# Designed miniproteins, single chains, continued (5): the designs that were tried, part 13

Each design is a single chain, and the fold is of that chain. pLDDT is the mean over its residues in the fold that is shown.

## One batch from the design tools (miniprotein)

Design m16415
Fold by ESMFold2-Fast:
Structure m16415 (fold): chain A 91 residues (1-91)
Amino acid sequence: SALKDEEIEEIKEKEVEELLKYFKENKEKVIEEIKKALEESKEWEEEQIKLMEKILEAAELVEKDEEKAKELLRETLENLYKIQKEKAAKK
């Protein structure tokens, strides 16, 4: 693989931090866009809907519970990497 496991973990942590900052600065816009996406998600896979719901919860929590927001963002990124890897493996 092009990236080592340690490098992937560093990238995930950096992405979590960047997302947390973005959500804090753009909270209302992020929440609005995610809610709109969920309304149009009738044909989405259940896993994709669950990921978007976790992102929405994280966005709502960034000012109230930053640690829980970080946890949800980490879990979401981990699941996104897992889905991408599985789709690549299935051809």
Scores: mean pLDDT 73

Design m16416
Fold by ESMFold2-Fast:
Structure m16416 (fold): chain A 85 residues (1-85)
Amino acid sequence: MEDLREFVQLMQELFKLLKEYEKNPSEEIRKKIDQVLDRLEEIARKYLSPEEVEAFRQKLREAIEKKDFQQVADILSELFDKIKE
């Protein structure tokens, strides 16, 4: 229950940071994005296999590098559904 609430808050923070990063690409904002991603991964590791976590990590990284924020949203939605189950 607590992990799901934290996960939703982290997703909201990530999208806020991605919008800020698009407007003002800075190393400080990128570090904050990486910190949020690390925390999302820690929560996911409690519910998913190591192989599934690695697959989601790679997909999220690729989507962020491509600045495909719709794909980021889709990946996070899939991850949330797996954690919620």
Scores: mean pLDDT 80

Design m16417
Fold by ESMFold2-Fast:
Order: structure tokens, then C-alpha cells, then sequence
Structure m16417 (fold): chain A 90 residues (1-90)
């Protein structure tokens, strides 16, 4: 599976979580699971992609610490969509 496919899957799962009123714990678990997969794939591609993934992970961690479940999922989707655009430009 490509990095872009994993990012798309993460966005899809977070949108489903929003629709189903998922708990904060479920949103946190989804974000951590997909960031682990994204980081592993990014490390195999390039230093530039790895740095983008690390910056994304930091933003997502801050979102999870400061936002409720709905806002965390909405902001995580935005951050992942931004990562996707930046990765597509490389």
C-alpha cells in the first residue's frame, strides 16, 4: 500500500468516526494507528517525506490533547489532507 493510499484510508476512517459520533478514545486510537503506519512508510521514501510526517504527528498530538472528539477528528482530517497535498508535490 502506498503512503497516499494510507493517508486516504485514515481520512476515510476519521470521516466515518465523525458520522458515527465516535468517542475521544476511538478517535485517538485511529489517529495513533494511522500515524504509525504513515511514519513507517515515510521513513522508507525520503528524509523530506519523513520530516512532513513528523511535523504532522506533532500537530495531531496537540489536537488530541486540546480538542474534544468531534473537533479532534475534524482537525485531524484537515491536517491529513494538508499532508496528502504536500506529499503529492514531492
Amino acid sequence: MSLLEVIDEAIKKLKEALKNNASKEEVEELVREYMTRIMELADELSEEVRKLAEETAKKLQEILETKDAKEAAEEAIRVLEELKKKVEEI
Scores: mean pLDDT 85

Design m16418
Fold by ESMFold2-Fast:
Structure m16418 (fold): chain A 75 residues (1-75)
Amino acid sequence: MLTEEEEVDAELALVIIRFTLAKKYGASLEELERLMKEAKDVAERARQLGNTESAKVAEDILKELEKMIEELRKK
């Protein structure tokens, strides 16, 4: 079974991959909102574990996702 630390690292890796694809190829509003929720969870859990580097990466992705969602909602 995955430890909480291993689970957070795995979830962060998936968020990074999906964010990169969304940034390059575009994504639906629903996909971006799902990624934002996942990025928020990963950032919070990484901070609770004291993993500042992982938390910072997730927070940076979250900020970018929030901007992408805001631009789509304006349309």
Scores: mean pLDDT 82

Design m16419
Fold by ESMFold2-Fast:
Structure m16419 (fold): chain A 84 residues (1-84)
Amino acid sequence: SAEELIEKAEKALELGVKLLNLGRELLAKATTREELLRAIGIVLDGIGYLVEAYLLAKNALKKAKTEELKEKAKEIIEKAKAGK
C-alpha cells in the first residue's frame, strides 16, 4: 500500500540523512587512510538509503489515493534529493 511505502521511505530517509551527516563529520576528522575509507563507506551507505527513500516515495506517490499521502510522498522525494 501507499501508506506502507511511505513508512519504509521515512525510515530509509532518516537513516540516509543520519549516515550522510555522520560520514561527513568523520571525513572532516579523518587523519589516516583507514579512517578516510571508513568515512567514505558510511557516506555511500547514506546515499544508498536516500536512493531507497526516493524510489519508495515515488512508488507511494503513484499508488496514493489521498492528497495527504501524495503530499507526504512528495516531501520525502524532495528531502531525499536534498539529503536532508
Scores: mean pLDDT 90

Design m16420
Fold by ESMFold2-Fast:
Structure m16420 (fold): chain A 74 residues (1-74)
Amino acid sequence: MLEELLAALPATFDRDQFIALLRRLVDLSDAGLEALFDELDADGDGQVSREALLTLLTDLLEVPLERILAALAE
């Protein structure tokens, strides 16, 4: 399950990709989504790793892995 989810995601996400994915999973404003990206992109390179995104979704936002897989499928 986790390994399958990691394989389904790009290795890194830019800001636009991050926001587009998160908008399907969480009910946050665009400003809130940008703030979350900035928290993960602390070095300002414009990229967030797949592992960091998955940790955010499961640990901080408490999004179930099944929900993430469903969002990727549709």
Scores: mean pLDDT 71

Design m16421
Fold by ESMFold2-Fast:
Structure m16421 (fold): chain A 100 residues (1-100)
Amino acid sequence: SRVELSPASLLTLSLVELEKKNNGKPVTKEEILEEAYRLARRLGMDSPELREQIEKLVSLLPDLPAIEVIEGEEPLFRIKEEYREAAEKLAEQVRKAIAE
C-alpha cells in the first residue's frame, strides 16, 4: 500500500526509527524534531512549511492519543504499546513509499 508523504507520516517514521535506535526508550522533543528534519532533508522535502507543520505536530505530542508522556527532569515521549504495531506498519509503508 502506498501512503502519502505527509508531516504526520514523516513524524511517525521518525518516532519509530528513534525508538528502534534507543531500544524502545522514550525520546525528547528535540530528538524527534532533529530526526524528522534529517528525514525531510534526505528525501528532498525539507521546506519552511514542512518544518512548521512538523513543529506544530511535535508541540501537540502530549495531547495525541498514541503518545505516552513520561514526566521527569525533561518530558520524554514514546508511542504507547497499544499503538506500536500500527505505528510500525505505517513506518514500513512510508519507507516503501520513499524507496525506488
Scores: mean pLDDT 80

Design m16422
Fold by ESMFold2-Fast:
Structure m16422 (fold): chain A 61 residues (1-61)
Amino acid sequence: MVIEATIETSSSDPKSVAEAEKKIKELIEEARSSPEPTTLILTVIDTDTGASQTYVLEFPA
């Protein structure tokens, strides 16, 4: 199973950062709770700088 998500955050806004962190944790728990091998592809975009980072996390069944 593959879960793809893109999360936008403003690095200068603490509320935006906190909401992004919460969403990331929820996605990780969803992937971890999967009964089948799951790959989480997570792209985080900083709207202040336009920088993006992609993470690939693999969870066994």
Scores: mean pLDDT 83

Design m16423
Fold by ESMFold2-Fast:
Structure m16423 (fold): chain A 84 residues (1-84)
Amino acid sequence: MKEKQIEYARLVYEMLAAVAQGDEAAAREYAKKIAELLTKVFGEEMREKAQAVADADLQALLGLSPEEQRELAEQAKAALEELE
């Protein structure tokens, strides 16, 4: 259970870092990995919903200012470091 939480936090940080760096392609790949992890945790029935949520979250993040994107990435990194 804790290992899955750390993996999720890491993928969220990687997605936020990619968004902050302007690497939309990398951010989309991390969103897919988040959806895949959620599907493995909650079951195959959640695959379509997990992808829709991850895509919606990514779209919202891409609409933020560069300053907001960087602040979120830094906060996610700090949270990940506290989980280890």
Scores: mean pLDDT 80

Design m16424
Fold by ESMFold2-Fast:
Structure m16424 (fold): chain A 76 residues (1-76)
Amino acid sequence: MLEEVKKLTKEILSLPEAPKIDPKTTPAEKLVALAVWVLKEIGAPLTVANVRRLLEGVDVSDEVIEAAIEAAKELL
C-alpha cells in the first residue's frame, strides 16, 4: 500500500502539468499525490498539515500522507 503511494507521488511529480482527476472516482492515495504536486508547484512546505489543508473532506491517514512526502523528497 505505502509503496503504491510512493510510486503514484513520483509519477505525478514527474508530470509537467497538473493531472486531470475526478475526485469522486480517484483513490485517496492519488489525491494525496496530487496535493503534494500542488504544494511543490506553489513552493509551499511539504508537511502533513499543508497536505491536509488541500484534502478537505478526504479521509486519509497520516501514514499515507507521510509516505507521499517521503517519495517527493526522494524524487527531488
Scores: mean pLDDT 72

Design m16425
Fold by ESMFold2-Fast:
Structure m16425 (fold): chain A 80 residues (1-80)
Amino acid sequence: SEKIERARELINKGMVYYAHGDYKKALELLDKAIELLKEVPDDKRAQSLLTIAYILRAEAYKKLGKEEEAKKDYEKAREL
């Protein structure tokens, strides 16, 4: 799937920005990946990547002191 492959690329780029301390850029990329993956909810590969994306976005939110947003993303990851 084009959407799944693009989402994977966005997650990988988000991880790189996160590792370099650019949490805002990481969030931007992870937000885009999550939007794409939510368009294919019945795809098991998309569900697995969505779990990873929610966890990474929660970690980025924590680094920015956004504890409530982080908590919601961890809960979303657990529901998948």
Scores: mean pLDDT 88

Design m16426
Fold by ESMFold2-Fast:
Structure m16426 (fold): chain A 59 residues (1-59)
Amino acid sequence: MRPVVELKGATLDEARELGRAVAEALRSQGITEPPVVIADESSKEAGELVLEEVRRALA
């Protein structure tokens, strides 16, 4: 299963917490695939941060 994370108007702090929560959920379910992150223009940096946090935690 490949999870999808959608961000709209997210702050960087919210992105860090979301990234950690997603990584924990994926690890608990034995999922090794990175999520697909969809972010609006204002949340592009936050979306990249979420993906980076998940990749780091799953490595």
Scores: mean pLDDT 75

Design m16427
Fold by ESMFold2-Fast:
Structure m16427 (fold): chain A 99 residues (1-99)
Amino acid sequence: SEEARKKAQEYVDKAVELLSQGKIDEAIEYARKALELDPSNYDAIITLATALVLKGYKEAEPVLKEILEFKQKHKDNPDEEKLRELTARVLELVEKYKK
């Protein structure tokens, strides 16, 4: 929905602000909330993958590289299926990182 996408973007903006403050764990939680509302949000996927890399979870580095390359090549024609795949991979990494 339009409201869900708007709320997801507000969560992304907050996650980015938290990263700038070094509050990485809080940024991860807000980026996760954004992806639960909008699993095709480029900035949410990038923000979550970036936060995991900054936290030292190196398995997030290939996902971050892939989403950045995908955004560069498909900025005007996003493949929502591919974005949802990347979202699922990043969320799985969050679960692995907790344990």
Scores: mean pLDDT 82

Design m16428
Fold by ESMFold2-Fast:
Structure m16428 (fold): chain A 75 residues (1-75)
Amino acid sequence: MKRIPPPEDATEVFKPKSKKELIEAIKKYTGISEKQAEEAADYYIKASGAKAEELAVAKVVEPDGTVVATVGVLS
């Protein structure tokens, strides 16, 4: 599973309370469709073996200005 980057590399970190909030955070940070965000959320839950509320979503801005979201267990 992808780890949350250090706070210096992440512009925002969000801790969802449910799978619905996880989907919404991925959607807002990446700009992808709701369906794609649902598939991504299911993938991260399955890959981590954790519940949605045990995951964190981080927004990272790459040097070229590209915005990416990363999802990981906060420990």
Scores: mean pLDDT 69

Design m16429
Fold by ESMFold2-Fast:
Structure m16429 (fold): chain A 69 residues (1-69)
Amino acid sequence: ARHKLLLTNLSPAIDQKHIASAVAMAEAQLVSFQRINDTTAEIVVEGGNPSSIIAFLEAVFGVQAVLLP
């Protein structure tokens, strides 16, 4: 299943490669990464549990992550 997430409080030093590595550790795959502004990005992930992916990204990067419809 695919999950769309909004990431806020994102460091400009964190790019698609960093997010892809982290979601892989949460047993998901990064499908897309779209940076909206310096601190905000929208991502699409395939697989995994969305709550676990959110918790992992928040723990690793200090971002705030929300599941989008």
Scores: mean pLDDT 84

Design m16430
Fold by ESMFold2-Fast:
Structure m16430 (fold): chain A 91 residues (1-91)
Amino acid sequence: PTLEDAKELVKRGKEAFEKGDYVGAFEDYVSALLIYRKLRDKVDKEEMIELLNFAIEAAKKVLETGTPGEKRQAEIDINFLKKELEELKKE
């Protein structure tokens, strides 16, 4: 996967979020994060932070609107992503 693939996933995630598909938005953002992690040396810290924040906001919306199972998973995902964000900020 390329950085262009990741940017297309971010675009898709934003479009899903605007349509109220918060699960789809979260999945697209996490897929983009996996690419960013593989290509971390080619990605600015600020870009990684921005994408982590997009994923956290999508997960927060799932926590509000999802099924009970989706809400439980969203709480776990939010906690994990917030820890990644704080660790990244310390670098």
Scores: mean pLDDT 86

Design m16431
Fold by ESMFold2-Fast:
Structure m16431 (fold): chain A 88 residues (1-88)
Amino acid sequence: LEEAIKEAEEAAKKAAEAVGNEALIRSARDYGEQAREELLAQGVPEEIARAYGAATEAGLLSMLAEQAGHLEEAKEAKEAMRRVQEAL
């Protein structure tokens, strides 16, 4: 799980750099943090909550990168998101 989370965080960073729009990047990050905070409030362990947050951010940035025409970064972020989901 920890390795999958790190891969998702790295892929999300690359997708964010490709998107290049600070407002959209912040929105995706805030959505991921909201998902994490919601799970923590429900008593979910920190590692699991972090995994859901990372997968959410990577998934959103994958969509944004794809819309911007950055297909390789989008694919990497989407695959990293799926690996987190498989490790949960």
Scores: mean pLDDT 82

Design m16432
Fold by ESMFold2-Fast:
Structure m16432 (fold): chain A 120 residues (1-120)
Amino acid sequence: SELELMLLLFRAQVGAEEIKKLSKQGADLARQEGLTDLAKKFEEISKLAEELSKLVREAMKTGDPELLDQAIKKAEEIKKLAEEVINDPRASPELKTLAQKILDGAQELIDILKRAKELF
């Protein structure tokens, strides 16, 4: 279970880094399209993904399951912000595609982190 836990936390860290990368791409694209409010949502997603990555890294070092609950909450916030972009009628198909990938990634993170929590 220790090895399974560490592999799940590693997968969560990789997933958070991918969300951060996608959110930076989304922020840049939204700014190019003049949608500064959507760019700010992507920037907030990037910040939340960075905070989630730090919590996962700390959980790997300390073995504290409470850090995973905090990480799950940040993934849920990422999911909500991505949904807001997807539902914005001003968002281009390209922005909606990036937001959908972020939403899917956030859901996968929630599932991984919940499974990791079971192994503590």
Scores: mean pLDDT 91

Design m16433
Fold by ESMFold2-Fast:
Structure m16433 (fold): chain A 65 residues (1-65)
Amino acid sequence: MKLVFLEVKVAPENVESAAEAIRKVPGTLHVDADPEAGVIRVATTEEAADSVRKAAEDMGGTVLS
């Protein structure tokens, strides 16, 4: 299974809500939330990558990679 690593930038107060939304996406394997930096790092399957990007953007996040 191929893995995709994504970095999402969100407002610090929204990090936990965005992380929860991303964790609910099937194929999300790991979510590392950094509220102080306003960054969420995600490991996901290749098939789920677009769904994770959409969930992050729906929560007001910007996907950096």
Scores: mean pLDDT 81

Design m16434
Fold by ESMFold2-Fast:
Structure m16434 (fold): chain A 77 residues (1-77)
Amino acid sequence: MADLITKISEEVARETGVGIGTASVAVGEAGNVLQGNITREQALKTVTNFGKLFSGASEEEAEAAFEKALRLLREHQ
């Protein structure tokens, strides 16, 4: 599982242009949504805030990273 999460995080960063830190948060939050631990809206807020504070990512870039992470995680289920 760890190798899969790392691979997805790197692919999210590559395809969306966000830093690996924002991509990793996006993957973690997407996983939490898929497990039913948090809502999609809570996840988006976390990823967006992290991207703005730590990588200078726009809201649109952070949201794109989250949507990409969610799609890739669903494809690996």
Scores: mean pLDDT 80

Design m16435
Fold by ESMFold2-Fast:
Structure m16435 (fold): chain A 90 residues (1-90)
Amino acid sequence: SPEQARDEQLIAEARAHLERAKEIAEELSKNAEELTADEKVELSRQFLEEANNLALLAKLSKDREVAEALLAELEEYAKKAGDAVNEAAS
C-alpha cells in the first residue's frame, strides 16, 4: 500500500542516517586523542545532524519496534563516542 511504501522509505532513510552516525562515532572513538579540538567539534556537529535526522524519521514511522531499535543503536554509538572524547580530555 502507499502507506506501507512510505513507512518503508522512512525506515530506509533512518537506517542510512544511522550508518553515517556510526561511521562518525567510530572516527571519534578510534582517533579521539589524535583529533584536534576543531576536528572533534566538526565531527560532533555531523554526528548530531545525522542523529537529529534519524530521530525525526523515527518519530514519523509507524513501525515502532524498528524505530525504537534504531534509536537504541544510535544511543549506544553516542555513548561510545562521548566516552572516548571524555577519556581523551582527561
Scores: mean pLDDT 83

Design m16436
Fold by ESMFold2-Fast:
Structure m16436 (fold): chain A 61 residues (1-61)
Amino acid sequence: SLAEELKALAADPKASKEELLKAIQTLARLGEDVSEAVTAAILAGVPVSEIVQAIKAGEKE
């Protein structure tokens, strides 16, 4: 499924910050668990403010 592909991308250490943010936004849009993708983004150095905005953007779609 798309959700499984997005979760796999979030687990990939080669994923860019932009790819992680898009994955978080899409998972939030689908109503899927974002916890692992959020943790990966934090460890990759993505600002918490950008992560929160991605979640909110996904929930609005």
Scores: mean pLDDT 79

Design m16437
Fold by ESMFold2-Fast:
Structure m16437 (fold): chain A 58 residues (1-58)
Amino acid sequence: MDLARDAARHAGRYYWDDDERLRQAMDNMAAAQPEARPEYYAAADEVIEERRRERRLR
């Protein structure tokens, strides 16, 4: 839960302009913890939605 959000934030900073790479990073983390895969994907979607909203305002 918290780890998925932290991972998405770290990956989001690293891939701030690349949604696909962010999703790939979350996929790699989910491979190590299949039980938490939905949480990793949800966290990635949250970061991507925030970036889309921010891009529209700019």
Scores: mean pLDDT 72

Design m16438
Fold by ESMFold2-Fast:
Structure m16438 (fold): chain A 85 residues (1-85)
Amino acid sequence: MKEELKELVKRLEDLLEQLRKAPSARLISDLLTTVGEIAKLLQELGRGQEAVDYVQELSRAASDKDIDALLETGEKLIELAKKII
């Protein structure tokens, strides 16, 4: 579980870096998929409430095409996951 979380966090970091350089609908979709996988593992580790809140905020930002909000909330999710790793 912790190793899987490390791999997903690295994937999310790489997706956020790509999104900063060249935003695209495909990157946003891949980011939301990765966020969902991280949130599922965080729920199994007893951090479900915080994970759900971040997923909802990221989904809203994606709907609004708010790249800055996606980057900020994505970084907060990474920081939460790193505290558990």
Scores: mean pLDDT 82

Design m16439
Fold by ESMFold2-Fast:
Structure m16439 (fold): chain A 82 residues (1-82)
Amino acid sequence: PVAPMAPGVKAFLEALKAAEEGASKEEVADILVKAGFDPEVARNRVAPSLIKGAKTGNIAYYSGAALILVGEDSLQSPAVRP
């Protein structure tokens, strides 16, 4: 099903922009964590993928990161706001 525009999408774009501007893995992960994503996933899975995507220009890393964020947003416990 098609979901309405999620806050996670904006966080993903912000993190992507930071990675493309040369931000560290920690800074990219911090953007995601502040949006309500799990810090382990953000630091160890999403942020490295975004940095690799920015460094190589390979959109597959970006799509992988986006899928992780969408999955975490959908399955996240009540730690994130409705």
Scores: mean pLDDT 64

Design m16440
Fold by ESMFold2-Fast:
Parts: C-alpha cells; sequence; structure tokens
Structure m16440 (fold): chain A 83 residues (1-83)
C-alpha cells in the first residue's frame, strides 16, 4: 500500500541530490539533477522547485556542448521563472 509522501522529506531529498549533482560531471550530474527536479516537483514546494531548476539549468549550460541540453536548460529557466 503506498504510504503518503511527506513533502518535507521530498524537499530534503531534492536538495541532497541537487548538492550531489553540483559536485558531479557529465551524465552523472544530469541524472542526479534530473532526479532532484522530479523530487522537488513532487514535494510541491515552489522555492525548492525553483532552486533545483535554476541549478540544473546552470549545470547544463556550463557542461553542455549539445543543442538538446541547451534547450533543456532554457525550459528549466522558464520553469523557474514561473515559480
Amino acid sequence: MPIPIDSKELTEQALELMEKGKQSSGRERSSLLTSAELLAALSGDLETQKKVAETTAKALEEESDSPESLELAKRLKQRAEEL
């Protein structure tokens, strides 16, 4: 039976994964930051969602040589502006 998810626990997990993502590179960074963004979205905390989205966008812009990653970074920045 699914247990109700505590939004504070999701916020803490999102911030922890964001921190690990900031310290990583390449696909590991992308994976950790994407997971952090998903957990932040599930938490419903707008401040955490904004912070994670901005951090993910910056990481993608700093390490990305691909148009796809730059487009993703743009979408994440737009999402952060909505929050």
Scores: mean pLDDT 72

Design m16441
Fold by ESMFold2-Fast:
Formats: structure tokens, sequence, C-alpha cells
Structure m16441 (fold): chain A 74 residues (1-74)
């Protein structure tokens, strides 16, 4: 398991704590489905996290976040 995938999963979890699970999933799908490189995708995710106000924590499993990160890094 790569260190980049683990870091990406942690960033996705932090974002989920600030946003709804649906919003995080939709954004990941949109960014990476449009052929954005993983680096650009994560940069956009970081921008979203910065713009998203803190909210109640969302239940997002470590495996779910890691799977999304790994698929993006393929």
Amino acid sequence: MSAEALRAAEELKAMAESSSEEAVKAMVETIFTEGVSPAEGFRKLAEYERATPPGPPLVLSDEEALEAARKALE
C-alpha cells in the first residue's frame, strides 16, 4: 500500500467530516472521471475542503476512503 494512497484516504476522511458523504463522493467522481490527473484532483479536493465550513462528523470508513484514493491513483 503506497504512502500516497494512505495520505489521500486521510484527506478524504477529513473532508467527509466537513461535508456530506454524497458531496465528497460526487466531487471525487467528477474530478477524476473528467480525466484530471491525481495530483490535480487532490489539489481540487483540498480547495473544496478549505472552502467547506466545519460540520458534524460524517461516518466514512477507512476502507471506503482508501478504495477511492487507490482507484484515483491507478
Scores: mean pLDDT 60

Design m16442
Fold by ESMFold2-Fast:
Structure m16442 (fold): chain A 79 residues (1-79)
Amino acid sequence: SASVLQRLVDLARSTLSKTVPRTPEEQEAVAALQQAVDQAEQVLANGGSAEELARAKKALIDADVDLGVQSLKDAVSRI
């Protein structure tokens, strides 16, 4: 639903506001998450179809997971 997508956008924005990327890979992941947020906001603004909402949700989740993975890789490399 649109309300679920809005909540995911809000959570992603919170993640972006707290993330200071330390590696080029993490910078790329942050950029990808920002792009997914921008796309999701366009879908919400335009009253997107159920398929568009589902794609935007998947893109946000995939980008958030990738950022988490890159952040973990950086953290482990410093131990």
Scores: mean pLDDT 86

Design m16443
Fold by ESMFold2-Fast:
Structure m16443 (fold): chain A 75 residues (1-75)
Amino acid sequence: MLKELGEKARKKLLEIIAKDLGVPVEKITDKKYLEALIKITDELMAKAKELAKKQGIPLKDALDKLMAKHVKKHK
């Protein structure tokens, strides 16, 4: 689960950061963007855990819902 969440979350978070900063994904290879990516991932995990407890759904379902709101409509 963590590996799958890590890969999927990493790609979607890169898109989120790129959109938020208004830069291409290439720029996110920068060290500071990587640190921002990690911080956002941690916040999403914390939010997913809270949502899972509140709605009585599995953690991965809560995380998927949060991720879906922040990425493109298409995959």
Scores: mean pLDDT 63

Design m16444
Fold by ESMFold2-Fast:
Parts: sequence; C-alpha cells; structure tokens
Structure m16444 (fold): chain A 109 residues (1-109)
Amino acid sequence: SLPLPDTRTAAVALAGHAYLALGEEEKAEEYARAIEEGRVTRELAERALEEALKKLKEIIENSPNEAVRKMAEAYLKGVEVLRELLRRGDDDAQPAIEAMDEVAEELRK
C-alpha cells in the first residue's frame, strides 16, 4: 500500500486535483511531479493552498457555469481545512485524509 500522505503532501495533492479539474493541466502536473519526487516542502504546500484558494474563490464569484462553481466550492472546503491544519502545525495525516475524502465524496454527487 502507498504510505499515508502527511498534511503538506495532502495540501499539494488537493491543490493539484483542483487545478486539473479546472483544466490547468501544467500546474497540476507540476504539483504531481513534486509529490512523486519527494520535493514537497512546507513553503510549497502553503503556496499551493493560497494559490488554489485565490483561484477557487475567483471561479465561484465569476463563472457562469453552475457545475464548475459547485466543483470549485467542494475543493475550496478542502483547501480551507488543510490551511487550518498547516497553520496549527498538525503532523497527523488523518484529518488531512478525511478532508480529501470529503472533497472526493462531494465531487461524486
């Protein structure tokens, strides 16, 4: 089985999935590569969440497509949870995994 992601890896993974869902394939590939190569730093995780937060809020406010807005809202909830976990310095992967699972469940609806 794959090792459980830490909060930093979960943050970069969620940001990458959000960018992929928005059609930003190059940005998603950049984050996936960083994870695969073990290059996920706290700084990268914080930047990835901040950039994703800004992009998702812009999509929610400006997109005319309801399905795209609902998708962005699901990712935004996960991004906000992971930002809180990083801010607290929480190294427990379990809350990060639960946040990612909640995003995946919402996207299946």
Scores: mean pLDDT 78

Design m16445
Fold by ESMFold2-Fast:
Structure m16445 (fold): chain A 71 residues (1-71)
Amino acid sequence: SAAEGKKVFEERMAGHHGIGEAGAGPDLSPLVGAEFDKDFLAKLLKEGVPGTSFPALGLSDEEARAVAEFL
């Protein structure tokens, strides 16, 4: 659920990524409200983007899906 995704985001990601806020990693604002396939977004969140400051986060499939539903 989006509420579960928010909790996972706040506990595991918010220290490194913001949504319109200053974080150590990339701002995730462009993903909020975007018409991405939630399965694609969950995979991206789970695997990260190689060669960027968006690393693989060690999320389970369920955690990654929940965060994707939150974004």
Scores: mean pLDDT 60

Design m16446
Fold by ESMFold2-Fast:
Structure m16446 (fold): chain A 98 residues (1-98)
Amino acid sequence: MREEEIEALRRMVSAPQEKLDAAIAAAEAAGDAETAAVLRKVREYQEAGNIAEAAKVYLTYEAEKLGDLELAEAIRATDGTLEAILEALREYEKKKLA
């Protein structure tokens, strides 16, 4: 994933409820029901205070959407903090580009 995508994810999963709700509404308005459903799941984990799981759900979805099943499995296998998940994502991209 690009650094811009990692940055956007960090802002999204750490964003106030209001911004995530706006993103869900925007996805629905664009007819992107799949993204809207994923963002609602991210919102559920955010409400539970589980930011790491929120990030994991979104990253796994994006990886699967791109057809990168190896990245999706790497994200599923990552337990811990949001920072640990983002670091694992960066290291995976670094290895793939090397």
Scores: mean pLDDT 72

Design m16447
Fold by ESMFold2-Fast:
Structure m16447 (fold): chain A 65 residues (1-65)
Amino acid sequence: MSEEEAAREISEATGLSLETARNAVRAAKTLLQSGFSEALARAFVAREAGEEAGELAVRYAKEML
């Protein structure tokens, strides 16, 4: 899955803008690449984008790694 596809799916599922969804995916990917657990990455992203977007962003970011 591409970053663009992930952002579109999150935007459609949550109603967030594409820009906000893209930022959520990028944040999740960076946190996972930095060695954070999926649970911690979800919590960090959820603070900005909400719990549903955090869950989806981490799931899709993991698929891209």
Scores: mean pLDDT 84

Design m16448
Fold by ESMFold2-Fast:
Structure m16448 (fold): chain A 70 residues (1-70)
Amino acid sequence: SDADIRAENIRLLQEITGLSEEEARVALDVLLQLGGASLEEFRALLKEALRDPKKREQMRLAAETALSLA
């Protein structure tokens, strides 16, 4: 379900960034709006970021920027 994928995206984003669950939720909502990606597409990007240190750092910076815009 979308709710299950969203919850997984929040957990993955927390793992990448160290953000709280609430901060990760807010950052996710902003990133989805800015990127136009689906929940499934974004989950694939987060999983790739966990496997690649450069992509992990890029995602961390993107999430921190997104949180600052909220």
Scores: mean pLDDT 87

Design m16449
Fold by ESMFold2-Fast:
Structure m16449 (fold): chain A 66 residues (1-66)
Amino acid sequence: SAAAEQLAQLKKMAKSLIKAGIPVSVVKTMADTQAAMLRRRGLPQAVVDAIRAEVYAVIDAEYAKL
């Protein structure tokens, strides 16, 4: 689905940014911005919240390795 593809791309982007030394707070802000854009594009709130939660889980897991 388009939602699953978007989720995969956001997870990949988050991992790349953290590996590049971007602060976790900045990466989380980028995730929030992308979630807001998905909502504006008409994805249901529940779907957007689920995507954001999974991206945040990836960010927190990558941060925990530092």
Scores: mean pLDDT 83

